# Ledger of designs, part 89: designed miniproteins, single chains, continued (2)

Each design is a single chain, and the fold is of that chain. pLDDT is the mean over its residues in the fold that is shown.

## One batch from the design tools (miniprotein)

Design m7084
Fold by ESMFold2-Fast:
Structure m7084 (fold): chain A 63 residues (1-63)
Amino acid sequence: LPEELAREILEAARAVLAGDTEKAQEHIDRIVKLSEELGFPLSREEAERMVRTVAAHLRAQAA
């Protein structure tokens, strides 16, 4: 996974954990666009699923 894409996924996951829905949406939009530019196209649903998975993992590690 490209570093830029991984960074955006992580930032979106952190926004979800902070309860900042608007910021999370902005990062998800960037994930979709960046994935297309880097040749690894993700649908919005796929990007949301990845963010949700990472957020769940971060929450579990913080507990």
Scores: mean pLDDT 80

Design m7085
Fold by ESMFold2-Fast:
Structure m7085 (fold): chain A 96 residues (1-96)
Amino acid sequence: HMSKVLEEVLKEIERIAEKYGLPEELLELLKELARALAEGNREAVVEKVQKINDLLEENYSEADLKAVAEIIGLLARTKAKEAGMSDEEIEEALEE
């Protein structure tokens, strides 16, 4: 069964992607990254992050970059909250 948290995160990723007009290829990689993070598969996470970065170094728009940044922030906050970090601790970690 897919976790309710993962299902909600995937819905939010799709909402952000629609808002910014994110290409399907980037959307699929970001959804795969969310699943890898939920599974604790560190090797898959590293692979997906690298593929996303490689695509963003191609001819992608500022809107695509903003969408990816917002989605990565969502994934980082979700994982940190599941690990028991407070909102304050998450903000401090992301400001470095």
Scores: mean pLDDT 75

Design m7086
Fold by ESMFold2-Fast:
Structure m7086 (fold): chain A 70 residues (1-70)
Amino acid sequence: SASEAAGAYGKQAVEAAKAGDSKKAAEYARLMAEHAGQVSPVAALGGEQAARAAKAGDSKKAAELAEIAG
């Protein structure tokens, strides 16, 4: 389901962010946001915020936001 896919990508985003891989974290957070958007706009917003933090190189903030969204 879209919800399960969003959860799986969220976990991948958190792990990538914790490893300092901002590019990979941003990619997984974006995928989480896309799948979460099929469930609710609020869930999509959380994933988008995590993706933006990761793209900015803020791995800690990206991980925190991905955990909250997932």
Scores: mean pLDDT 72

Design m7087
Fold by ESMFold2-Fast:
Structure m7087 (fold): chain A 95 residues (1-95)
Amino acid sequence: YQELLDKFRKLAQESADKLDEASQIIVVWGKIDENGNIKLVGYEVFDRSTSPEEIAEFFKKKFEKGESLIGLLAVFSEEELKEVEELVNKLLEAD
């Protein structure tokens, strides 16, 4: 689990400088306990055509459930999208 989480954190850090250039953005949310431990809950894929209002309403609903934004992952191709979704799904299964 820790190895997969470290790989995710590295991808999120690398994505931070490239979000403006991404064809799609994978948004990962979860719960953070009082000790700072992260449990991933889910993910959603947004492209550049998604309105800011739709994104804002989506996050509002997550925050109302006590869920937090965990990371943003920049994706530049369909192949990268599949690889990143596989990583996130493994993290969701590994808890």
Scores: mean pLDDT 74

Design m7088
Fold by ESMFold2-Fast:
Structure m7088 (fold): chain A 93 residues (1-93)
Amino acid sequence: SPVTSSLQQTRDILIDSFSQSPDQQRQNLGESGRIVYQALQQSTDPQVRDQIQQVSRLVIQASQALDQGNIDQARSLIRQSISNVDQAISMLS
């Protein structure tokens, strides 16, 4: 489905973020946020929407942590985002 494809793309971008500079992580989080927003607009299942909304919130928090220079906090939030993406994908299976 379009939702599953968007979530898989988001997962790949977030995973790649761990090996990148803070500036590149910020760009990747921006891209992830855009794709997550598209997935949310395409989803009609309330439980899936709630999970995608949690991903969106975590991505925003990770971006804020990077803006504050809190690299370890940002990394933790990216890990949580990946976990929530994996849960959303599982719900679509």
Scores: mean pLDDT 87

Design m7089
Fold by ESMFold2-Fast:
Structure m7089 (fold): chain A 68 residues (1-68)
Amino acid sequence: GAEEARAKAREYAARAHEAEAAGDWQTASDYTRLAGEYAGKALGGEGGRVAAALGQQESDRILAEANA
């Protein structure tokens, strides 16, 4: 349900932060994408699509900076 999706979004966001602190940009990017995806599932509809898109954009930004 939405509560479970919210819990997963928080868990993945925390893991993304830990990976970023460790310099593991690929893992940080992957968890950031998952956090956005699960936040999107929790919200649903247009708000959910926006949340998922923002997570994807942040994931792409992390990888772009790591590969620069």
Scores: mean pLDDT 82

Design m7090
Fold by ESMFold2-Fast:
Structure m7090 (fold): chain A 79 residues (1-79)
Amino acid sequence: MDMEGVARALELARPLVKEVMNEGEKLGVKASSITAAALRLIGEAMDLGSDTSLSDEELREAIRREAERLKEELRKKAA
């Protein structure tokens, strides 16, 4: 596992985890579901960070895409 890539991905994910948690809170989603979404984003960021073929820009874009997907899942769960 590329530990430097993983650490970089986690730093990039940090503000996005906060965005996902804030979205879930605004939607009135249960705390356990918000926590699960945050942990899933962290796990996906670690997997993306271990891919040494990704540039920092591609890594940032991939993590953002996953955060947006998780926010959409929270919206569907709240609806």
Scores: mean pLDDT 80

Design m7091
Fold by ESMFold2-Fast:
Structure m7091 (fold): chain A 60 residues (1-60)
Amino acid sequence: KREEMLARVKELLEQGKFDEAKEILIEYFKTEFNASDQEIERIKKLSKEELLRTAEILLG
């Protein structure tokens, strides 16, 4: 569920597990939006603040 995914991403970001948080968002983008390689590369380069904002927009 989107709410569970958002909660997990926030938890991972609070724990400093940025790569794990990125993996969840990348999987969601691929599954729901058929994300391009460029979009996936953007997610991999995001800061903690940008990851949180992206997760809130997509899953919130």
Scores: mean pLDDT 79

Design m7092
Fold by ESMFold2-Fast:
Structure m7092 (fold): chain A 96 residues (1-96)
Amino acid sequence: SSLTADLEELASALRDVGVEATPADVENELRYLLSSPASRAELSSVLGFDVSGMSLQELLERVLADPVRRDRLVNYLAGRLDGDRQAVPEAVARVL
């Protein structure tokens, strides 16, 4: 499916920047980020648009259409999934 291909692309990009991530890890993290108002607001700030009310598929279609947003999402997810970086509380993510 389109969603499966998009998740594999992001997982591959994360591995290219030294973060060991599977498509399932990327899906779980993005679903978590879309699950609360606070994490949605932070993701919206990172991506430069409001993610409220968007499905995971709609989010990925929009982000992957723009190389700058794709790079922002990859860097943001790298900071969240990289265990060596002393993760901040889940309600507060850091952009790389």
Scores: mean pLDDT 79

Design m7093
Fold by ESMFold2-Fast:
Structure m7093 (fold): chain A 68 residues (1-68)
Amino acid sequence: SMEEKQEVMERMREVWLELEKTGDSKAAEARLKEIQKEYNLSDEELEEFALLAFQAVSNGREVVVPPP
């Protein structure tokens, strides 16, 4: 659902922010894998969400979820 996609993006945004703060890439990788498993994301879906979350962190702007 749209709400689920938004939640995934927010979780990934948190991962990027925490990685920037701590520099702990191993912890970030573990969290991304947990998100992928929890939401049963394909590799393509994971890539799309990661890109959108990265843009949100980099720009400090609201992320727009693509329509279903």
Scores: mean pLDDT 73

Design m7094
Fold by ESMFold2-Fast:
Formats: C-alpha cells, sequence, structure tokens
Structure m7094 (fold): chain A 72 residues (1-72)
C-alpha cells in the first residue's frame, strides 16, 4: 500500500505518462493489446487507492483504452 496520497493532478499526470509509454510500446509491437489493458487495470486500481473518484478513473481509463486500441 502507498504510504502517501498524491493530489488528483499528480495522479492524472502519472497516468498520462504511463498511457503514452503503453501507446509507444504497442506501436512498436513490443506489447500486446491484452498486456496494455492489464496495465491499465493496475493503474486504475492505483488511482482508486490514491482517492480518485471511480467516475473520474473510469472516464480516464475509457479514453486511454480507446487510444491504446487505435495504437495497435
Amino acid sequence: MAPRVFSREEVLEQFRLSVRHLERLLAEGRLTREQALAALEQMAAWMRSQGVPDAEVEAWRREAEARLAAAA
């Protein structure tokens, strides 16, 4: 468990950076879509652990999922 709570803005920034990294790996053929989606689920769980409301986590996850689907 994380001993510190990040701000919502800090959590969003980390999420965006992670999604960009996953997009690059998918575009380069170094990651499967299934692996990228599993990573998104782990990031969603982490965001919830940082106190981000579920509605916001789901909105960001759906946007990221659509981007990753387009990157494959």
Scores: mean pLDDT 77

Design m7095
Fold by ESMFold2-Fast:
Structure m7095 (fold): chain A 83 residues (1-83)
Amino acid sequence: MEIHEKAQKLRELIKKGDEALEKYKETGDEKYLKLAAEYYKKAAEIAQEILDNYGDLLDDSGRASLQKLKEEAEAKAKALEEK
């Protein structure tokens, strides 16, 4: 149950981060860069929680995909924080 809730939250946070980036492209407003970075950071945290608490329930492919999502979210957040 909790793993499905966390996975859904992860997808939602990534989507919200992407939506904030689109708002930045439309408006040029720096607040949307900050918002996007915050969503991507939260997504990376949720991905790490799933790996730490439920990694043994995932196959090798599932663990690799989740690790990649975490790394991509962290990279996106870092890029946005550098202005």
Scores: mean pLDDT 80

Design m7096
Fold by ESMFold2-Fast:
Structure m7096 (fold): chain A 63 residues (1-63)
Amino acid sequence: SLPLSPEEAQELARAGALYTKKRMKDKDKEIKIYYDAAAEAFFSGEGAELMGPDPNWTLVVTI
């Protein structure tokens, strides 16, 4: 568990998404990152859609 503030969580999510996009072969593919406050974890948008209709997830970055 990472004891991150919401601001730190958003900044980390953005940095991770940008890092991932730079290393992707297809840079036109949109990356969406969600934060789950209950799990204190980040999830990709593709995974979020598969887990169900009412996640406790907040969209924090789209790159």
Scores: mean pLDDT 64

Design m7097
Fold by ESMFold2-Fast:
Structure m7097 (fold): chain A 57 residues (1-57)
Amino acid sequence: MNAEDFAKRGAIVGRNGAKTRAEQHGRTVTDAELEAYAKKGAEAGRQNWELFQQEAK
């Protein structure tokens, strides 16, 4: 496992979040929203990788 694996998982979570938010506002999610939330999710995933490494010590 590495930071990229965690980033990929974070991106999936981010895209799901964007879709859920759009549904809550009664609108269709846009590709721009999916991309923006995927980037935020990927960054969160990389931060989780650092925490995982600290706990694995």
Scores: mean pLDDT 77

Design m7098
Fold by ESMFold2-Fast:
Formats: sequence, C-alpha cells, structure tokens
Structure m7098 (fold): chain A 57 residues (1-57)
Amino acid sequence: MEKVEEIKEILENVIKKDPSIPREQLYALVDKLAEHYGLTEEEKEEIYRYVDSLLEK
C-alpha cells in the first residue's frame, strides 16, 4: 500500500520531467520497481493501470 503509492509518485515525477516518455519505458520502469519492492502481481497491475491513466492526459 505505501510501496504502491511511493512507486506512483516516482512515475508521476518521471512523466512530469519527460511528458513524451514512451509507455514501454514506463512499463519497464514499473517492472523494475515492482521487483525491487517485492510487489504482488495485483499491486503491479494497479500501477500499470495508474500509468495508463496518467498517459491519457
């Protein structure tokens, strides 16, 4: 829960610094962070959905 929110903030900051970053690179970053933090598949999927919502704007 706190780990998921921390990762969401990291991803927001990455997109804010580079709004043109490809979705594939964001997904790769999510995978790396999920492995580092030991996220469940459910938590990782939640973050993927969050990234998609950020990129739709």
Scores: mean pLDDT 79

Design m7099
Fold by ESMFold2-Fast:
Structure m7099 (fold): chain A 77 residues (1-77)
Amino acid sequence: APVLTVKAESAEALLKELAALAAAEGGEVTERGNEVTVVDPETGARVVLRVEGDSVVATASAPGYPTRRTIFKVEKV
């Protein structure tokens, strides 16, 4: 899976920032503990963002397309 290094206060802070960005882009955002689910209401494409240790893992799925996983590794500032 692609690994990106992102500067953030914590993985939880990064999760909140990513949730806010997804909502600003028109995504339907559901927050549940250490997990955020984003759904594109037009396409049904889904991204699940989850805190795993010092990282946020994004799992993207859409009908007819392979599931994609991206890891955002937090570099603490």
Scores: mean pLDDT 80

Design m7100
Fold by ESMFold2-Fast:
Structure m7100 (fold): chain A 80 residues (1-80)
Amino acid sequence: MLAEARAAVDEATDAAIARLRASAHLPEEVLRAIRDEAVQALRDFALELGRQGKGGPELFDLVARAEARLDATLEALLAA
């Protein structure tokens, strides 16, 4: 169960990072919107698992790490 949630979060995060990198030529506002959309989707996924009684500190840690990866990618693109 946690392994499946980790795989889903990692897959969604990797897809969002790829989208940010492919969109690096777009304005900062668009890049921030892509990041915000991805973060919101990850948070909604965590909330849904929580409603099913499948949430826990490990799930919140997974989402927080995914958000940090997205933020690091965005900041690197904006600094280039």
Scores: mean pLDDT 81

Design m7101
Fold by ESMFold2-Fast:
Structure m7101 (fold): chain A 73 residues (1-73)
Amino acid sequence: MLKELRERLEAAVAAGAPFSTIATLLGAYGRELGVPANEINKLLLQARKDVEAGKMSQAEAARRVLEEIERLA
């Protein structure tokens, strides 16, 4: 399950999928790792704001959220 979610997430990022799709996969991955929903939502909200503000690309934001989820797990 975790391996399949991570593979789907990596494929979505590589394909340039919409951030909403990437956020859904990141949320599912974080929940499977046992990270609290409020922490996941906080990370995803900040990542969306950073992408919209032009501070980072969708791929960079996805990598940062993934790293923080794995750090919190």
Scores: mean pLDDT 82

Design m7102
Fold by ESMFold2-Fast:
Formats: structure tokens, sequence, C-alpha cells
Structure m7102 (fold): chain A 93 residues (1-93)
């Protein structure tokens, strides 16, 4: 389904997203754009949670927590907190 494809892509991209956020050579404007895009994608995946298998929802939650840790280290504490909340909601199904 489109929801499963979006979730699989999000999980696949998560390590690269985290690496870009942790890289001191990544421009701050780029990090801000990544932070905004990740929060938007996470909110969309939460809305689509009924279409995700429990295993895929768990993998998405793990990916969100990975990115949240990177966001927190990059100084995006509010975005990190929101991703952790979304991860918890995905697992509470």
Amino acid sequence: SPAEQAAERFVADAPQVAALLLDPSTPEETKRQIAEQVVSSARQLLQLRADLSPELARRVAEALRLIAEALEQAGFDEQAAELREIADELLAA
C-alpha cells in the first residue's frame, strides 16, 4: 500500500537522515529543513498507522527514535520530543 511504501522508505532513509543531522559539515539551514521534513513525515505516518502492520509500526518507531536522538544532539529538542511522542503512539496501537 502507499502507507507501507512510505513507512519502508522512511525506515530505509533514517540512518542517512541521522548522519546528516550529526555531521558538523551539514549547514544549519539544511538541518532545520531536515528537522521540519522529518516531523511532517512522522505526523503523516501516524495518521496512516491503521494501514501499518505491527512489525512495520515498530520499525518506524525505532527509526523515529534514532532520528530523535540525532535531532536532540543537533539542538532540535522540540522536534526530538515530538518524534518520541509519535513513536510511543505508534506502539500503543
Scores: mean pLDDT 89

Design m7103
Fold by ESMFold2-Fast:
Structure m7103 (fold): chain A 83 residues (1-83)
Amino acid sequence: SRDDLLASLSSKARQLLLELEVDGRLTPEQAARVLSVEFDIPFSTALSLVNSYLDQLGVDTLTHDQFLDFLKKNYSLLLWLRR
């Protein structure tokens, strides 16, 4: 669930999300920073994944719900990339 995904985020990643999110929206760079911190993946890799998702939606920024949908759809991949 959405709540389970949020609960799985570290305190550091949750604080960063709160600090960077403006009016419930994240830039691709802000979303990539949260992912890089949470999953210990390169920023460039995180940014590429976020930009691919944005291209599929035809938007240039993520809402809070879109970011959670991204996490839900890509969670297993992000965990694998952490290796």
Scores: mean pLDDT 77

Design m7104
Fold by ESMFold2-Fast:
Structure m7104 (fold): chain A 75 residues (1-75)
Amino acid sequence: SKIEELREKMIKAALAKNVEELKKLADQLIEYVNPPEEVKALAKRMFQSAAEMAETNPKGAAQLVKSAVDILEKV
């Protein structure tokens, strides 16, 4: 699925510490899913936190990405 493709790319970007790519992919996923505003705001905060920690804790960033994508998939 498109969500699974973006999820895999985002996890890879987080592990590679590619913050710019992670942010671009996160925006694409949110646009594709088009969730309710409260879910969109939560997902944006989670992806921003993942981007901020990617350089120092890439595994933690990848885990947070997985959690955010799981939330978006349930919408």
Scores: mean pLDDT 88

Design m7105
Fold by ESMFold2-Fast:
Structure m7105 (fold): chain A 71 residues (1-71)
Amino acid sequence: EKEKKLEILKERIRGTVEAAVRAGQVDYARQIVDDFVEEAKKTLGVSDEEAEKIRAEMEAYLDQLEAEYRA
């Protein structure tokens, strides 16, 4: 339920972040991650601890993509 919805949303956000990074819009990609985490806290009732965990995962993915595409 909540876990499954969150996992689906995380997968969608990864796709959006990758597209933004590939387009050279790294700042926009970081904003997408921040907006997603804030929305998850407000709409899905994600705790601050859960939100930080999600953010860390998304930021690690974004940093990996940035290293690959921006070089």
Scores: mean pLDDT 78

Design m7106
Fold by ESMFold2-Fast:
Structure m7106 (fold): chain A 64 residues (1-64)
Amino acid sequence: GAPNLKYFCSQGSNGQYFCVAQDTVTKVTYAGAWGLTKEEAEQKAAKAALAAWNANPNRPAEPP
Protein backbone atom coordinates (compact mmCIF):
# COMPACT_ATOMS: atom_id res chain seq x y z
CA GLY A 1 0.00 0.00 0.00
CA ALA A 2 0.87 3.67 -0.04
CA PRO A 3 2.78 5.17 2.91
CA ASN A 4 0.50 6.82 5.45
CA LEU A 5 2.29 9.99 6.55
CA LYS A 6 1.43 12.03 9.62
CA TYR A 7 2.94 15.49 9.90
CA PHE A 8 4.24 17.05 13.08
CA CYS A 9 4.71 20.76 12.66
CA SER A 10 6.15 23.27 15.12
CA GLN A 11 7.04 26.94 14.92
CA GLY A 12 10.58 27.87 15.87
CA SER A 13 11.60 30.97 17.77
CA ASN A 14 12.97 32.35 14.49
CA GLY A 15 9.45 32.50 13.03
CA GLN A 16 9.97 29.60 10.63
CA TYR A 17 8.06 26.34 10.67
CA PHE A 18 9.59 22.89 10.96
CA CYS A 19 7.60 19.84 9.90
CA VAL A 20 8.51 16.18 10.25
CA ALA A 21 6.80 13.34 8.41
CA GLN A 22 6.21 10.07 10.25
CA ASP A 23 4.92 6.82 8.76
CA THR A 24 1.90 5.84 10.84
CA VAL A 25 2.33 2.13 9.99
CA THR A 26 6.05 1.62 10.65
CA LYS A 27 6.36 4.65 12.96
CA VAL A 28 9.52 5.67 11.10
CA THR A 29 10.30 9.38 11.31
CA TYR A 30 11.73 10.89 8.14
CA ALA A 31 13.98 13.93 7.89
CA GLY A 32 12.05 17.14 8.40
CA ALA A 33 12.10 20.41 6.52
CA TRP A 34 11.99 24.10 7.30
CA GLY A 35 9.60 26.50 5.60
CA LEU A 36 8.47 30.08 5.83
CA THR A 37 4.93 28.79 6.40
CA LYS A 38 3.56 25.64 8.01
CA GLU A 39 2.14 24.60 4.63
CA GLU A 40 5.48 24.98 2.83
CA ALA A 41 7.37 23.11 5.55
CA GLU A 42 4.81 20.29 5.41
CA GLN A 43 5.10 20.03 1.62
CA LYS A 44 8.90 19.96 1.80
CA ALA A 45 8.83 17.32 4.55
CA ALA A 46 6.43 15.18 2.49
CA LYS A 47 8.67 15.44 -0.57
CA ALA A 48 11.74 14.46 1.44
CA ALA A 49 9.91 11.52 3.03
CA LEU A 50 8.73 10.20 -0.34
CA ALA A 51 12.22 10.58 -1.81
CA ALA A 52 13.74 8.64 1.11
CA TRP A 53 11.00 5.99 0.81
CA ASN A 54 11.86 5.41 -2.88
CA ALA A 55 15.64 5.95 -2.88
CA ASN A 56 16.89 4.30 0.34
CA PRO A 57 15.03 1.11 1.26
CA ASN A 58 16.87 0.52 4.54
CA ARG A 59 13.46 -0.53 5.80
CA PRO A 60 11.70 -3.41 4.04
CA ALA A 61 9.99 -2.21 0.90
CA GLU A 62 6.67 -3.90 1.66
CA PRO A 63 4.88 -6.32 0.94
CA PRO A 64 5.11 -8.90 3.77
Scores: mean pLDDT 71

Design m7107
Fold by ESMFold2-Fast:
Structure m7107 (fold): chain A 73 residues (1-73)
Amino acid sequence: SAADGERAARAAEEAARRGEAAASATLTHQNMKVGGPPEHNQRAAEAAEEAARRGGDPAAAKVAQISALKGGA
């Protein structure tokens, strides 16, 4: 959904602002913009929310988003 994608984008933007993950921010945004599967956007948003919930750490949110976008490995 748009809300899920916006949550993922904001988490990625926050990580990038702290100097963490310009590439991760770009990748998340690209998946949203080019019409990546809604499931990927939802997974990214859920991963970011879980990372924030567990400690509010933007770096953890970044790692969670990357994992979700790669389908989890």
Scores: mean pLDDT 52

Design m7108
Fold by ESMFold2-Fast:
Structure m7108 (fold): chain A 91 residues (1-91)
Amino acid sequence: EKEELARRARELLLKAADAVRAGDLETAREYARKAMELARKGGVPQDLVDKAGDDVDALLDLVERGEVSPEQGAEGLRRLAEMVEKAVLAA
């Protein structure tokens, strides 16, 4: 069901945000990758999924380098969670 995929993808991105706040960027990347896989299964176009994945990797690289705070990185992932949920439901 699209609603289940949307909810699970959102949940994984919120877990990624929690991992960023905890300083666990590897776990954050894993949760984000799983969320993107569910978005693809939910019918979101591959080019949009790829772009979102690239944007997440760039954001987490900025957090790792100290150019973006963990709180700002987590907020970015929470915004992405809302966008991905809506994208899956609209697909």
Scores: mean pLDDT 88

Design m7109
Fold by ESMFold2-Fast:
Structure m7109 (fold): chain A 98 residues (1-98)
Amino acid sequence: MSAGDKIIESAEKVGDEELAERIREADKEYDEAVRAGDWAAAKEALERLIKLGEEVKRKAEEKGDEETAKRAEEAKEILQKELDVIEAALASAAAGAA
């Protein structure tokens, strides 16, 4: 299950179509960067996704939609774990040439 998809659905539920589009763009950039092995671009896109997820959560909380807020938070936690992996890959690439 894609964390990006959960955040997109959550943005749609709070009625922010522009936010949903920005999340979709960042999710696409992240996927393309990971497939290309561009860990620096992947980190940038993932950081953007996490920030957008925070905005979705705040908007859901403002509307009293606790379920959508929980869903956005869960998706953010998954993205934070992915960010840790990307940062480890960048550190390994910087430290590693045998």
Scores: mean pLDDT 81

Design m7110
Fold by ESMFold2-Fast:
Structure m7110 (fold): chain A 88 residues (1-88)
Amino acid sequence: EFEKKLEELREAALRGEYNEEVDKWIREEMKKIYENNREKALELLKKYAPVVAPLRAEAAANPDDEELVREVLEKEVEILLKIYKELK
């Protein structure tokens, strides 16, 4: 279910659409799994933060670069899914 909802959110975002209900559900689900496994969550965040932070900064510096923004979004979704699978 989580994987399907994350894919729905990604596909919508790539089309310039936003599904608020799906986004809210994903955020609440991630919050629960972080709470249930804080030690491992911290290790994974520490591992992936150095990858995500520069990508976000690059997209923020180049908001008109539609292709770059899409690449960053896809990478963030992939990392989020990896974290979810490892914590579940």
Scores: mean pLDDT 74

Design m7111
Fold by ESMFold2-Fast:
Structure m7111 (fold): chain A 113 residues (1-113)
Amino acid sequence: SAAAVETDLAVLDFLLEQATAALRDPAASLAEKARVLGDFLAAAVDLIARTDDEALIARALEAMAEAVRLAKEAGLPEATLRALADAALAAMRRLGVDEAVLREAEARLRAEL
């Protein structure tokens, strides 16, 4: 429903704001930052898998790419970023996300690496 889409957009934006704050925290360890990125990507994948709304899917893919970029800027190793991106893509495949959406996700996430 439209109300569900509005709620999911608000939740996505809130989760991205929380992840951004955690990734920018100089007191947080790289291990904590990796967990934050992984948790955010998993939440975004779950949202994409349960919706047919194209604008919500586009915003979620953009937010996933933003989170990876912020994590890279925060100093997460490329190997960690690649592993977390690969895990997110594997989860999308397992949840039956549309192939066109999966290809867009792969392109966007790879562009940030």
Scores: mean pLDDT 91

Design m7112
Fold by ESMFold2-Fast:
Structure m7112 (fold): chain A 92 residues (1-92)
Amino acid sequence: MEVPPKIEALFKKFDKDGDGVLDSEEIQEFIKELGLTKDPDAVNTLILLLLEADKNKDGKLDLAEFGELLKDIKSDDILEALRKKILEEAKK
């Protein structure tokens, strides 16, 4: 309920282990799939937001932290990349 269904579906796509958290490798795949790796400024902004969202400092994000991260994104480029990825995933 707290996290939109589209965001939960995106989270589960990258949760390769199905353990309910995204580790550093899964987060890297997420950034790669957004096509942001070719834009260092967008990647750096996203990494900083990921570090702030990781309240436990364990290098992993659960669904709630992932949802809060997405709400705190102020970069239009990152938001557009996320929305485009979610829409393309829904199209299948």
Scores: mean pLDDT 69

Design m7113
Fold by ESMFold2-Fast:
Structure m7113 (fold): chain A 102 residues (1-102)
Amino acid sequence: DPRARAARLVDEEIAKNRIRLSPEQRELAVELLARAPPEVAGLIILLLSTGDFEGARLVAEVAVLARETGRWDEERLARIRRLAASGDLEGLRRLAEELRAA
């Protein structure tokens, strides 16, 4: 069950990093991580904890697209992390467009 796996991953990540999520933020994290690669779990949870719902959704979308197009690698993960860390939502949208054009 992808949702049960995602829920466990979310709960383990928040416990490990002592992050607090509201029930709404936790439910969104589970929804996004049911589809996204587990490597972005920490990043998605961090963004949601700071109220950056748009950033969290874009990170999940880009990661899913990269995996589905066979472009999921360490360089792509590093680029996603860099764009998210700088709050570059336009950069994340552009990366999603690049991946959809593949």
Scores: mean pLDDT 85

Design m7114
Fold by ESMFold2-Fast:
Structure m7114 (fold): chain A 91 residues (1-91)
Amino acid sequence: GPSPLTPEEVAEIQARMAAMRQEVADRALELGLISEEEAEAIRAGDPETLYRALLRLAAHERPDEPREVLEEGARKAVEALQLAEKAIAAA
């Protein structure tokens, strides 16, 4: 049967993941929410540092939102990226 992902789709997903990590790192650094070392870890694909940065960004943008809602949102975003990484690895 055909591959679930084409080489073009793999490249597009990789580019989107890299762009998203870059945007999160840059935004969190601009707002003083993470260190440069943490930003480099996010760009390198560390999911734990990415989760913390997303949570801090969400709390900064929505300070009156319940912590549990912010944590759920950040976790889902990291899980979506991990699923995309697994799909690329399987292709």
Scores: mean pLDDT 83

Design m7115
Fold by ESMFold2-Fast:
Structure m7115 (fold): chain A 98 residues (1-98)
Amino acid sequence: GAMAARALAREAGELIERAVKEAYKIVNDPNATELEKEVAVALLDMTISVAISIARQHGHTALADALEAQRDAVIEAVKNGDYEKALETIRAALEAAL
């Protein structure tokens, strides 16, 4: 139902926003190695991929499709140091699924 989809979208959004924040911190840390930055981005990508998989398994296809469509844009925003764009992109994907 719509309430279950909204609850999952909210929880997925909170999880992905935390992953974005952690990846952004490492990517923009002048003391972080290139390997640490690559690992941080990979962990963000895996977090989004897991959220997509869970949404699909529970029949929330619109949410899964919206997250998958915006995954690359979120990753690129984090890589480019654009934290606000990364958050705006994920929030737009979650809203489009509701």
Scores: mean pLDDT 85

Design m7116
Fold by ESMFold2-Fast:
Structure m7116 (fold): chain A 66 residues (1-66)
Amino acid sequence: GGEVLEETERFVVVQRGDTVVAYWTGEEPPTPAEETGFLMYAMALAVERGLSSAELRLGVSREEAL
């Protein structure tokens, strides 16, 4: 598995090796603004942790993210 960095009802953020993976797990798909903000958040978190990449995954259940 990965290290869970943040978990909410709408998303889970996990460090998997050298990547921050941001999983959108909310019932509704994110708006374009929420999707952009969520990706930017994951990228900022990757930079702060000294990691090389960030990924956004949509339409993922909480069970699949964890």
Scores: mean pLDDT 81

Design m7117
Fold by ESMFold2-Fast:
Structure m7117 (fold): chain A 80 residues (1-80)
Amino acid sequence: SEADELVERAKEYAELAAEGFKKGDAGDKQGLLRGIGYLLAAMGEAFQAGLLDKEKGEEAGKAVTEGLKKGGLKGEMKAA
């Protein structure tokens, strides 16, 4: 389905964003900028998936957040 294709693209873009953020953490500013671009693309695909199918949008959203975490951004552990 179209929603499944959007989820798949969101996951792929999130992984590319993670790689870009890892390069940014190592001092590669172009890698960081590419990572930001891929994150925006992933979020756009996830948003569109959610408009077609709420469950698929939630799945894509989780993939985007895990991509950010994997990219080396220090996440604060929030209680509650």
Scores: mean pLDDT 75

Design m7118
Fold by ESMFold2-Fast:
Structure m7118 (fold): chain A 55 residues (1-55)
Amino acid sequence: SEELDRDLIEAVRAAAEGRADLTEMLQKVAEKHGVSLDEARRRLAQLLAEGRAPA
């Protein structure tokens, strides 16, 4: 979903800025959206491959 994608992008940004741990943020995003951590990681990998999230 668009909301999942936005939260995943923000998680990467927060981790890159040193504001949060990426694994902890991904866990919270997964819980918020009712998906598994594995599904959240796969979606993030797709967003990175598409250039929609910072590396």
Scores: mean pLDDT 81

